# Designed miniproteins, single chains, continued (3), part 90

Each design is a single chain, and the fold is of that chain. pLDDT is the mean over its residues in the fold that is shown.

## One batch from the design tools (miniprotein)

Design m11116
Fold by ESMFold2-Fast:
Structure m11116 (fold): chain A 87 residues (1-87)
Amino acid sequence: TLEKLERVEETVRKAVEEFIKKFNHPELGEKLREYFLALIEKAKEGVKQGKELEESSLEELERSAKELPEKISEEDIEKILEELDKL
């Protein structure tokens, strides 16, 4: 549902903001935020077009978060994953 996607959006925004505050990576944080919000926006458009929110779409978002260890610290990734697990 759109409501569930908005919760995911809030979760991502909070995770990125926490990363920026604790690790002082504002440029990286903004890139991560844009990346995940773009995925969520695409999912929202799909739902608006009558497509059901597939489990695969949420799995893709989780997979993207798991790829972040190659871009940021292990601690930063753990926080994103914990927040996404609340979906």
Scores: mean pLDDT 61

Design m11117
Fold by ESMFold2-Fast:
Structure m11117 (fold): chain A 118 residues (1-118)
Amino acid sequence: ELLASASAEGTFTAPGDSVETPTLRVKVKKGEVLEITVTVENRGDAPATVRLEVTVKYDGKGATGSAVVRLAPGERATFRMKLKPVSDGTIEVSARATALEIGPGPATLRVTVEVRKL
């Protein structure tokens, strides 16, 4: 079951340019199994090397996972994480893509984060 989804898109022209999704807030119960899926897609005509970061906050604590991916025009990368809450509460999830190398020319990157209950 899809619980929440957010996307952001940006045009990248220089290293250090970034795009970040809105923060998803999902109410969870102890013992549920959640899947967090983050997809980054190059929708432009120039290749990009990007750092993808996923931040999950739960019970006042935060954790960030990261990966570096190279995306040719039209390519996408997908990352999945499973989480089992140890208490009832709210999970906050966001994803950010930051350009490490762009070009020649601008790249258009779209980041989507989804939270599903398994």
Scores: mean pLDDT 81

Design m11118
Fold by ESMFold2-Fast:
Structure m11118 (fold): chain A 80 residues (1-80)
Amino acid sequence: MLSEEQKEELREIIEEIVEAHAAGDREAVRAELTKLANLLLDSGLSNETVSRVIAAVVEGLAAGRSPEEIFEEMLKIIES
C-alpha cells in the first residue's frame, strides 16, 4: 500500500494534471503524466499497473472528472 506521504504527492500531481488540462496546456499535461508514471514506478508498481493508472487518468480528463474522482479511481487500480 502507498504511504500517506506518497498519496499526498500523487494527489498534488493529479491536481496539476487537471489544472494543466483545463488550461489547454498539453505540454504540461504530458510532463505531469511522466512525473506520475516515474513516481509510481519508483514506488515499486509494475509497468502494467502504471499503464492502467495512466490510462484511467487520461480517460478521467477526457470525461471532465474532478481531481478527487481521478485520484480515487487511481487508488482503486493501485490497491487492486
Scores: mean pLDDT 84

Design m11119
Fold by ESMFold2-Fast:
Structure m11119 (fold): chain A 74 residues (1-74)
Amino acid sequence: APTPSSGSIEEVKEELIEMLDTLLEELKEILDEEKYQKVEEIVKETKEKLKKAKTIQEIQDILDELAKKLEELK
């Protein structure tokens, strides 16, 4: 029988936080200062929400909000 690992959700959260940090580093080279500041604020808020998320559904909702906010910057 599969043994549920309590670490699976935490691993997803850690990977997403690392991806967001990498995204910010890449965007700093491409975006102007004003757009970068807005993206940095959105990502910072998203990282804090991800750290507090307890379910896959909460993670999905947080990512959907991130995607919507980033689309509004285009």
Scores: mean pLDDT 78

Design m11120
Fold by ESMFold2-Fast:
Structure m11120 (fold): chain A 65 residues (1-65)
Amino acid sequence: SADEEEFERILKGLKEVAALEGDGREIGIRMAAKDYGVDEEELRRLIEEGRLEEAARLLFESKKK
């Protein structure tokens, strides 16, 4: 479904951001947080803890709202 495709796209993007180092990772997290309307620090924490599926779900659910 379109929702499943969107979730997979978000998760793939987050995995790419998590693989970046330094300023690239920081910019990627900030941009994702702004684009999806979520708290930047909450998104960063989930990514730092390796909780990428939860991070993707946070973005996906915020997009639906």
Scores: mean pLDDT 83

Design m11121
Fold by ESMFold2-Fast:
Structure m11121 (fold): chain A 100 residues (1-100)
Amino acid sequence: SNLEKLEEIKEKLKDPNISKEEIKELIDEAIKILEEAIKENSKDKDEIIEKASEILQIVAKKIGIENFYKALEEVAEEIVKSKNELERAIGLLKGIKKYL
């Protein structure tokens, strides 16, 4: 279910005509799924991390390289303090969302 939802989010984000509001909503949905995966100690953790990485790549391309590097700089401290890859993905998604 969570993997299927992340795949649907990923496919919607690939639409070149998607609005900024829709992208922000999809990012919030992805963050919620990642937070739930941490709480539930999900068996699908590795697959969820892979889907989160794919979503991050798509959104990074939409905001452009300069804004992506600014987002990385702003969340660098939180990334260094994160305990796992899911926490890092959540931090990055929150950072890049600011540039939409």
Scores: mean pLDDT 84

Design m11122
Fold by ESMFold2-Fast:
Structure m11122 (fold): chain A 86 residues (1-86)
Amino acid sequence: ADKIMEEIVKLAHETRDKLLKADPSDVDKIVEEAMKKLEPLVKELFANTDDYRTQFYALSLRSSVYVAGKALKSNPNIPASYIAVG
């Protein structure tokens, strides 16, 4: 479980760094690729732990990636400080 959570955190942080440097036209692709990788990791985490805190944190990281992408598409000039992941 811990190793899966570390992979989720790493992927979320790497995605945030990519989004902060991305042009608006690249945002959808970055989010889509991240979600494709996060989906199986979150599913595997839920199969390997009943710890609600760990499960909630993983879902929060996944949601933050999606929301960050939506925010950047709606406002490309959004300050980096508004892109919260983790």
Scores: mean pLDDT 76

Design m11123
Fold by ESMFold2-Fast:
Structure m11123 (fold): chain A 79 residues (1-79)
Amino acid sequence: MIEEMGKAAKELAIKSGASHAADYVAQAVKYALAGDYDKAAYYLQQALKLIGETMSYEEAQQAAIRMAELVKKLLEKKA
């Protein structure tokens, strides 16, 4: 019962912040691709806050760098 209530509350919070979190993630990707990892890290931290998570600045910077690498690989389509 208590565990189910906790899950329901977390899902409701995620749904409520999902669109705003997605906007912050989009900004993070944009700045990461531009090589501005400081701004990318900031936007990742803001996105995580909206879904009740926390991330250190160092972890956010590493995540931004990896996101840029993944997006770059996805854009490298061999004809």
Scores: mean pLDDT 69

Design m11124
Fold by ESMFold2-Fast:
Structure m11124 (fold): chain A 88 residues (1-88)
Amino acid sequence: SPLELLEEALARLKRGEAVPVTDELYDTIRKLADAYVEDTGLSDAARAELNALIDRMRAEGVIATPEDIAFLATLLAYARERPEVLED
């Protein structure tokens, strides 16, 4: 499931492993980030920073930094509160 994919990615990152940005992981991150932005009403500047982070992950094809770990942890917490975002 998309939730399990995100949980596995975060667990690997916490162990110091690099995680490849697959299409499936990217789609999961994008869906959660878009819903998170809509729900929180982020400023244009904060939205731009979040989009830049996601775009960088996609362009590099790998997640490995402490900043990426913190971001994924935020999205995982959000997904657990809003499970409907990842359900079809």
Scores: mean pLDDT 82

Design m11125
Fold by ESMFold2-Fast:
Structure m11125 (fold): chain A 88 residues (1-88)
Amino acid sequence: MSAADLEVDLPLLRLPDGSEVLGSLSDVLPGEQAESLLTMAIFNGRYGDSRVGYAKATPEQLEQAREQARQLLEESRRRDREVRELRR
């Protein structure tokens, strides 16, 4: 299963700064898998082609992307909870 398939299946939540996060993914996978997918998505946005750029990344670039993913995952977990409550 590719990351693109998950991005198509999972709704994106738009944050006030205009960034988008995977809301339902953060609720279903509250840890390593959601963080990894968000890190990959952020990395693709910053460095272009995920398959080539990702492999050539420095540890600092990967750590920055991972830190952003953690922050967005934390926020998307809160937003996903709010969205789910509004649907009840």
Scores: mean pLDDT 51

Design m11126
Fold by ESMFold2-Fast:
Structure m11126 (fold): chain A 87 residues (1-87)
Amino acid sequence: SSAAATAEALARRYEEDPTPLTLAEVIREQALLELRKLLENGKHDQEVLEEIIRRIEAGDFEGAAELFAEMGLDSAAEGLRLAAAAL
C-alpha cells in the first residue's frame, strides 16, 4: 500500500539521519511516492509530473496541487491542498 511504502521510505531516512520526522517531511514523502507511481504508469504527461515533483521538493504544495487539477487528478489536488493547509 502507499502508506506502507511511505512508512518504509521514512524509516530508511530515519536510519540514515535519526532526527525526528516533521509533518512536512511525511506529506512530502507521501506525495513523491504517489508521483513516482504515476510516472511508472506512463499514462500522464511526464514533463508535468516532473514539474509537480520539483514544486513538492521546493515546498510549493499549492502550486503542485494546481498542476494535478490541470491534469484532471482532482482527488490528488484536493488531498495536497488539505495537506498544505495543515502545515
Scores: mean pLDDT 71

Design m11127
Fold by ESMFold2-Fast:
Structure m11127 (fold): chain A 101 residues (1-101)
Amino acid sequence: AVEEALAAARAAAQRLLEVGREHGDPFAVRFAEHLLRGLDEVEELIRAGRYEEALLLVEELEGFVGTWLAFAKHTEYPEDIIAALEAVLEALRALAEALRA
């Protein structure tokens, strides 16, 4: 469950990176790269059995994505980028739920 949720979150962040590159948006690309690095840290914490710290980091990443999603919706960002951000947020929420179980 946790490993599957982590893989799904990583796949969603990778899609955001690809969509950002397709639109030539350097900010979306850097944001996606930041998310992928954060997920690498989450994976290390999970591997170490530090689930509480992993959960806190996932919740922090949810906050960043939520803030960026709100900004993207208000600034009329491309719908593909908005959809990719929504997918990342849902995947992070699923990962947080799996870490609580």
Scores: mean pLDDT 86

Design m11128
Fold by ESMFold2-Fast:
Parts: structure tokens; sequence; C-alpha cells
Structure m11128 (fold): chain A 65 residues (1-65)
């Protein structure tokens, strides 16, 4: 699904940012900004689905910290 694809890509960006020494909070903010931009390019992605992706990203960051 589109949601699964965007989540996978977002988690890869998380891994990259954390490997570069970015803080968990900075990583969450940067990935959230990126996801909002991706939603503009993918108008079929609902606000609810965007919120679910952001929640999963935050959970993943917390598990790695």
Amino acid sequence: SLMDKLLKEALEVVDELLSQGHSPQETLQRVTDLLVEWQKENPSLSDSQLGQIIQEVNRYIQEKS
C-alpha cells in the first residue's frame, strides 16, 4: 500500500539521520516535515493515515533511543 511504502521510506530516513548523530527529537521533526511534503505530492493519503505514519515513526525512534 502507499502507506506501507511511505512508512518504510520514512524509517530508512530515521536510520540515516540517527546514524549521522541527529537527536531523536530533531529526527522526528525532520521526518514529520518530509512526510507532510510527501502528503502534498500524494493527495490520496488522508490526514488520519499521515498521523498513523508519524506515530509509527515516533515509536521506532523511541525504541532505537
Scores: mean pLDDT 87

Design m11129
Fold by ESMFold2-Fast:
Structure m11129 (fold): chain A 76 residues (1-76)
Amino acid sequence: MEEEKRKAQLEADVEAYRAAVEDFTAGQKHATSLAEEAAKKDPELAKIYQRAVDALTDGVERARAEMERAEAELKK
């Protein structure tokens, strides 16, 4: 019973972090598109979107690291 509860929690963690990776990746792609469009007419607005892209990129990397840790524990 304890092992099944542990696996259920790890599976939930993997799913949650996978969703976070997907959400941050979608946000990064959207912000990148907005930055590229803004760069043609408003360099300052493009810089604001680029800061958002950088923050979302960090979010993707951190969420992936947590997902990989949970997946590694699940494989034990």
Scores: mean pLDDT 83

Design m11130
Fold by ESMFold2-Fast:
Structure m11130 (fold): chain A 113 residues (1-113)
Amino acid sequence: SLPLFIDISASGTSLTIRVYDREGRLLAELVVGDGKATLTAEKDGDFVRIEAENGKIVKLEVSNLSEEIKQALQAVKDALDTLIEPLRAAGLLNDEQYASLKAVKEALDKILE
C-alpha cells in the first residue's frame, strides 16, 4: 500500500487528526471541538463525511469507498483506538467530546466492516 502520513494536533481539549498521501494531499481530517466531531475523507469524487454531536451521529454520507479512502479511514480509526481512552483518562477530553469521538469510531468500525 502507499505510505500515509498522519498529523495529530492537540490544543487544550481540541483534537485534529489529518491523513495525507505521499504527494502531501489531504485524504482525511477529523476535527473535535465544542462537543462535535467531524470526519471528512475525500479523493477524486469518493467521499465519506461523519458528524457526531453529544454521542450521536447527526450526519453520515458515504460515496464510493476507494482503497485509498479506506486506508485513510483505517488510519483515523487506528489513531482513535490508540488515543481516545488515554486522552479521556488524562482529562483532555470532556464528556461531550469523548462521546462524539466514540460515536465516530463506531461508525468507522461499521463502514470498514
Scores: mean pLDDT 84

Design m11131
Fold by ESMFold2-Fast:
Structure m11131 (fold): chain A 75 residues (1-75)
Amino acid sequence: DDELQQQIKLYEQKAEEYERNREEALRAREEVRRNARKMSPEEAERLIARYGEEEIRNRINRNGALVKAQQLKQQ
């Protein structure tokens, strides 16, 4: 079923996009930590928290998309 295969590809593509965003958030957080001494402590803590939340959200969304793709493959 071409429609089923297209839906699987869309969820796999979404999972890849979420994973890229997650990796970007991790890199941004590590960059903030690496440069923490060059910025205010308040700004560093705020950015670390924000990128941490972005990592968690993208990880959850990635896992959800992969589960949906796997469920469709079983049908």
Scores: mean pLDDT 88

Design m11132
Fold by ESMFold2-Fast:
Structure m11132 (fold): chain A 100 residues (1-100)
Amino acid sequence: SPADEEALAKLPPVVREKILRLKPEDPVAELMRIREELYEKIEELLEDPETVKKALTALNLLLVDSDASAAEIAKRLSISPSTARKLIRLIEELMRELAE
């Protein structure tokens, strides 16, 4: 559907390519499954519940707009730009591992 195409177009390329490769009957349902897998990986990797919440929020911001800047994410999470860059780097690494 046009709505599915718009949702996929805004995704990080690594995630978008994985979904397209699988040729799912429902691309949005597959995106939700991938998001859940990334949530589980973040929760396993990070021990502090507050940091987990911030990482999950940053992940969702990047899935909505892959071009979201570290400054924008820092403002939305009320964290330093340096901390935002560390969270983005962690999320990008997990997305890369998932794209194997």
Scores: mean pLDDT 81

Design m11133
Fold by ESMFold2-Fast:
Structure m11133 (fold): chain A 69 residues (1-69)
Amino acid sequence: SDHAARMARWRELMGRVEAEAARAAATGTPEETMRLLGERVREAMDTAGSDPASRDNAVAAIDAEADRL
């Protein structure tokens, strides 16, 4: 199912972002890292309320931010 596949990908990326946030909080600037990731998560969740294509874009954006961390 298209929807199920996107939900699985979303869950994987959210888990990755959360793991990176936890690691960055231990080794970097906690406040800035938490703020940035919180903003990205909120933006992605707002976009997820739209259509599946918008969700894919939000997921890709989070993946790019996680890769940058």
Scores: mean pLDDT 63

Design m11134
Fold by ESMFold2-Fast:
Structure m11134 (fold): chain A 61 residues (1-61)
Amino acid sequence: SATVLRAARAELERLRREALESGRLEEAIDHMQKALVTAEKVDPEVAALIREVIEELRAEA
């Protein structure tokens, strides 16, 4: 679980950075919202990380 959370955090940080650099915020938010639906059923901790990133991207949009 700790390894999964560490990997998920790193991947989300990469995706967040790419979205901010490319300016494709709406597409990134849509993709993350779809991932959130799955994560909420499987891993609440990963779901919380995804929600944080969505909120950050929405603040930039």
Scores: mean pLDDT 79

Design m11135
Fold by ESMFold2-Fast:
Structure m11135 (fold): chain A 69 residues (1-69)
Amino acid sequence: HMEEVYREKLKELEENLESYRARRQQKIADANVTEEEKKKLQSQFDEDIARAEKVLEEYRRRMEERLAA
């Protein structure tokens, strides 16, 4: 069923985002670079996560509209 496929895919994307977040945060913490560089890496990471969250929201909305049609 389309609804089950949609929910399963959304859950998969959310789990992938969580894994990416954990992995990237750990790399920043472990980076042997200056405090200024770590701040830059953290800022870039925050932007990447925000963009990924927007993509997830758009995917959810698009699939909901498709299921409603």
Scores: mean pLDDT 78

Design m11136
Fold by ESMFold2-Fast:
Structure m11136 (fold): chain A 84 residues (1-84)
Amino acid sequence: LGEKVLKDLEEELKYLEDQATRLRAAAPVSGELAQRQADFYEEQAKFLKKAIEDAKKTNPLVAYLKAIFDKMIELYNKLKEEEK
């Protein structure tokens, strides 16, 4: 039951890591601003990765996984609004 939720979270993590990689590649030419953005994306990816690991320990509780996922979505939506 938590299997599909974990898979969706892993895809989200991959997306964040891909964005971080792109920004990191651009950072050497763009300077401190791009470097700071890359750092923030890396930190978010690290946070999500830890959340996934914690969820694996509590995997039997679908409600718990859903709560973590909802919080990730909330933070992600807030970041999108702030970043735009």
Scores: mean pLDDT 69

Design m11137
Fold by ESMFold2-Fast:
Structure m11137 (fold): chain A 86 residues (1-86)
Amino acid sequence: MAEEAIKAREYASELVLRYGEGIPTTKFLEALDQVIKETFGISTGVHPDSFMALGHAIDALGYIIMEHGRETAEEVVRRAAERARA
């Protein structure tokens, strides 16, 4: 159980790095919060500190991976990246 939670968080971090490449961090995190909120009713939290906002986003994605699976989390991050690039 603990090992699965660690792997979920690691995969969430990888998704954020992979799909967020070339996107301004604040714009990507804002899009990610909105997509997660629209899809699951979960807020990653709006935080003035970008590092804290990133941590909250990774935690929310880890939860999504554990509850809804890796494919669902990747779709959420992909949609956020597309929105941020538009």
Scores: mean pLDDT 76

Design m11138
Fold by ESMFold2-Fast:
Structure m11138 (fold): chain A 78 residues (1-78)
Amino acid sequence: SEREKIRATFAEADAMYEAGEAPERIRELLIAGGVPEPYAEAVADILAAVQAKAPEEELKELEAKYLAELAPLFEAAA
């Protein structure tokens, strides 16, 4: 199922992140695995900020931005 494919893709993305792969590579994997592009882009941006050692406030602002941006996708899926 598409849900199983997405779940497997996130497990693979977690393994890539632990292996030190670039956020852009993880974004590409997520998109190829069926994750919506806006969601994959949000994950990559947050991971890039974490790797750049951005301040906690900047990370919180980025998370809040993407939470608001992605809310319509959750509403459309319901």
Scores: mean pLDDT 74

Design m11139
Fold by ESMFold2-Fast:
Structure m11139 (fold): chain A 98 residues (1-98)
Amino acid sequence: SKEKEEKIKEMIKKLEELAKKNESNPVLKALIYMQLALNSKKLGDEELMEKALKELEKIIPELPEELQELVKKFIEALKKGDLEAAEEYAEEIAKLIE
């Protein structure tokens, strides 16, 4: 499981860089911050998760209305510590975006 933790840390670093490069695409930026929040939660980094969720909340008004509701549900689930529900909402969002 230590190898999985290191892979998650590497993914987090890559997602942070990707977010900086995608300022002009709100949908892609939201997906990046959702993945950052999920991976931070899996790592047990509550501070990094909270930072990712705050950035995600700022993006919500720029998203299509259908995505706004799912992203809000994702944030609420993750704030409640419901990782399974958060992952389910992330999958539903992914199905709407090709």
Scores: mean pLDDT 84

Design m11140
Fold by ESMFold2-Fast:
Structure m11140 (fold): chain A 68 residues (1-68)
Amino acid sequence: MPSEQEALDELLRELEEADRRGLWTLENIQRVEDKVRAYLAANPDASPTELLLKMTEVVRAEAARAAA
């Protein structure tokens, strides 16, 4: 399992790349927020590391969708 710091660094890299490509629209932000909110509702005891890893997965999936 990556550390919290490693998970945060990975998320920041994905966010920076998505921003560089102009992928952050209000619609894309809303889709990411909806998926993260659903994860938190299903996993209220999720650790910070688990949450950061899930956010990274959601950001990657949304960036891939938006780039298609």
Scores: mean pLDDT 79

Design m11141
Fold by ESMFold2-Fast:
Structure m11141 (fold): chain A 89 residues (1-89)
Amino acid sequence: SKEELDRFEEEVEEEARRLLEGDVASRAYGQLALVLTRFHRREGAPVEEIRRDLERARREIEQLSPEQQERVYEAARSLLEAFREEQAA
């Protein structure tokens, strides 16, 4: 439901705020989690599908080098900014 998605997105945003204060892996995952949640929500995915994709993303980021994690952070940050601009229009 919309209410479940709204609550889940709020949980992701709160967790991301904590993660963005952490190491490069945590910051990369935090930004990517925000992007993936907004993307999947726009595509009509249920919470269970989004949650599974976020857990996969977390594991994949943990396997990357710090340099690769920094690239993920910057790419996700840029995508999130683009999503925010689309919603403002």
Scores: mean pLDDT 84

Design m11142
Fold by ESMFold2-Fast:
Structure m11142 (fold): chain A 55 residues (1-55)
Amino acid sequence: SAEDAVNALLDAFGLRPSAAELAELAALNQRGQENPTASDEPLWRLISRLLRAQP
């Protein structure tokens, strides 16, 4: 669910994550799959960082 939301946002804004950001996404995706109620704050932090990189 969180991964789908992130992918939708990346597509909507034409964002391409860096290698480091992709690694963060992979780690957060694993956490979310293990526990759906785990904090998703790191995902929103990453999304915010990607959005701030846009002009």
Scores: mean pLDDT 64

Design m11143
Fold by ESMFold2-Fast:
Parts: C-alpha cells; sequence; structure tokens
Structure m11143 (fold): chain A 88 residues (1-88)
C-alpha cells in the first residue's frame, strides 16, 4: 500500500503551528498508547516516524494514518488515543 507520507507531514506541521502545546500533548498520548516513549518534547517528524513504524506491514496503514491525523487536527485526544491503542 502507498502511504502519502508528505501529505501527513504537512498536515501535522500545520496542526503544530496552529496549536503547538495541545498538538504536543496529543502526539505524546498517542505514542504512549502505541507502546512508544518520547524523551522530551514531541515534534511532528519524530511522531510521524513512530507512527509509520507502528503501522509497518498493515494493509490499512494509509487509512489509519489519515484517521489519526484527523483526530490530531480536531484536537480529539480520546479519538487519537483510542486509534493508537488499536495499532498495537
Amino acid sequence: ASIKVSEARERLEKAFKKDEVKTQLIMQAAVQAMGGKFSGTPDPETFLQAVLLAMKGREDAQEKLQELITHIELLNVEGAVKLAKSLR
């Protein structure tokens, strides 16, 4: 499956610029839900790489990536965490 990584990166960077603090909190919560850990402040690129690693080998990787980014853009912490847990 073709993952539109550039589109996801641009969307994450825009969300981060719009609300850095809330976006960082959601990214941290989602990575923890996937079983990852951040040392220090999460940034969009580090988050994207962690998500891509978690989705490696999934047929629905592109669809799940788009859903996760949408939750982040909407500042939906519960939705992002629930989706991230399902990626384990």
Scores: mean pLDDT 78

Design m11144
Fold by ESMFold2-Fast:
Structure m11144 (fold): chain A 82 residues (1-82)
Amino acid sequence: GPLTITSTVTITTEEGAKNLADGVGDAMKEYNAKKATVTITNKETGEVITVEAKNAEELKEKVYEALKKLGKGTYEITLTFE
């Protein structure tokens, strides 16, 4: 069945955003998921971005681009793997 993971992270640099995106993609590989949905919520502004991916590399790219658009902040990241 689907696996859901939620964590809170603080992003202050573009390198930090890339490291988080890489970690999310690596988690997708570890759980051998065929599909991932990631919801990124800014805990200060309430802004939400949702991304979907069918492989780890696509997930890394989409999460990194989403975090670059959101900028510095504290985010709740919810990952759903199928």
Scores: mean pLDDT 86

Design m11145
Fold by ESMFold2-Fast:
Structure m11145 (fold): chain A 85 residues (1-85)
Amino acid sequence: SAAQAQMNELMVRVARLIQEELARDNSPDIRAAAQETSLLLSQAHVAAVNGDLKTAIAYVREAASTLPPAARERVLALIDEFEAS
């Protein structure tokens, strides 16, 4: 469905933002935050596969909260774009 395709695109973009953060700063704190974010994105993926897009978005929002402020705002903007579509 269009919603499933948009959710997959959102998750791909969020994963890319995490990789960009790790490329800039691979310190233990950033690696720990990236690990937590990846776990939450895995839970979002499971929810999305089960058709629960609301739960999937909630996990993506929680994942955003583990990121540095600039990356967090970019993820929240992507979620807002998804929810507006």
Scores: mean pLDDT 78

Design m11146
Fold by ESMFold2-Fast:
Structure m11146 (fold): chain A 80 residues (1-80)
Amino acid sequence: MSAEEAEREVELAIERLPEIEKRAKEAFEKGDHIRFTSAQFALLAERVTVDMAEPKASPELVKRARELIERAEEVIKEGE
């Protein structure tokens, strides 16, 4: 992965993570286990993307993505 590709991947993760958090909250509120599980897998995929991009991406962007991942993880943990 190039540094430019890594930066772009983290930026895309930052955009996608709030939607994953929202989907997890909505699924939890509705008792929709299938959609909740789908949000869990989406979050895991974003974590892998950020982990792979971290060595070449801006530390500031990585930190922002990690904060959003942590927020989504807390929602999922509450819904367990």
Scores: mean pLDDT 83

Design m11147
Fold by ESMFold2-Fast:
Structure m11147 (fold): chain A 82 residues (1-82)
Amino acid sequence: MAEEIETLRRLGLSDKSIANVLLTRAINLQLGKLKDKDTMSLLKMAEELRNLFKKEDYETIRKRLNDEARESLDAAKELLEG
């Protein structure tokens, strides 16, 4: 995680852009663990999680994510708050 963040900074990404990359990873990790969901349901869930992140409602997002996805979300939060 830290090494990847440093690499993205070297590529000229802002901390806000890197946080969005980490959020996308969290969403992908969460959706990859959801079985029996159709594509439209997965897209709606991804949009809902992105909207919660924009609202800084991190506690609600964390409750909806699996452990691997939470690690990526926590890194995104630290990057925006640090």
Scores: mean pLDDT 76

Design m11148
Fold by ESMFold2-Fast:
Order: C-alpha cells, then structure tokens, then sequence
Structure m11148 (fold): chain A 62 residues (1-62)
C-alpha cells in the first residue's frame, strides 16, 4: 500500500519524525493486512521495533 511504501522510504532515509507519523496513521486505520505488516516490522526492523509495537498496542487499546 502507499503508506507501507512511504514508511519503507522513511526507514531508508532515517527520517524518525516521518516514521513516527506514518506508524501513527497506520494505527488509526487498522486492517488485518496492516496489522500483519506492523507485526513483521517488530521482528525484521530492530531499530523501529519499539515504535511498531506502540502502534500495535494503540490499535489493541481500542
């Protein structure tokens, strides 16, 4: 999806502010596909895993 492509680009650019904003947007628009993507990030991307977990937790707290 466009959001996933933007997040991948932000990770490559080391743009932490953009990564945070995109993860927050993903948490606000949950879907099974989006959740699976975020879950993959927690294991594949150690540098942003805490932010990805926070996004998943925000979804779960609804």
Amino acid sequence: SALEEELDAAIAARDLARIFALLAEMAQNPSPERRAYLERLTVERPEIAPLARDALAAEDSR
Scores: mean pLDDT 78

Design m11149
Fold by ESMFold2-Fast:
Structure m11149 (fold): chain A 81 residues (1-81)
Amino acid sequence: MVEEEVRKDPEAVKKRILELVEQLIEKFKKLPKEEAIEGLKKLIELLEKEGEEARKRGLEEVAEAIEEALEKVKEELKKLE
């Protein structure tokens, strides 16, 4: 499913990944600080795993989007800690 979407429109998939991560960051920031920190840490773990899998599959656009998203999550986590 995701791989087929990347083949049809890689740029749209990249944009969607970045938008979804931004939405999750915004939702977590509305939670109490402790819960927001835990949520962001779990999101970092998921993004690192997905990024590695995307690279192994040759999904360059997806891997790049995940790397950008990962950096954004790390910056938001630093602001809360």
Scores: mean pLDDT 77

Design m11150
Fold by ESMFold2-Fast:
Structure m11150 (fold): chain A 74 residues (1-74)
Amino acid sequence: MITAGDVGAAFRALGPRATSAQAATALGVSEATGRAVTAGFWAAGAGSGPTVAYGPAAYDAARGGTVPAPAPPI
């Protein structure tokens, strides 16, 4: 079973511009599964945005509680 920690570790290894496809390859799963797990990880911890600039800094901010003041969706 893939955990949020596994997804975060993959993004930390690949860098802040890593795509969900690259994360899927690092996790050894299909691209579709990697996309779904990545979306779930970001939705749970940092919001959605599985292939954008979400990466180690966002993951570490979510885990460390260092979240900038929430900007309401526009």
Scores: mean pLDDT 53

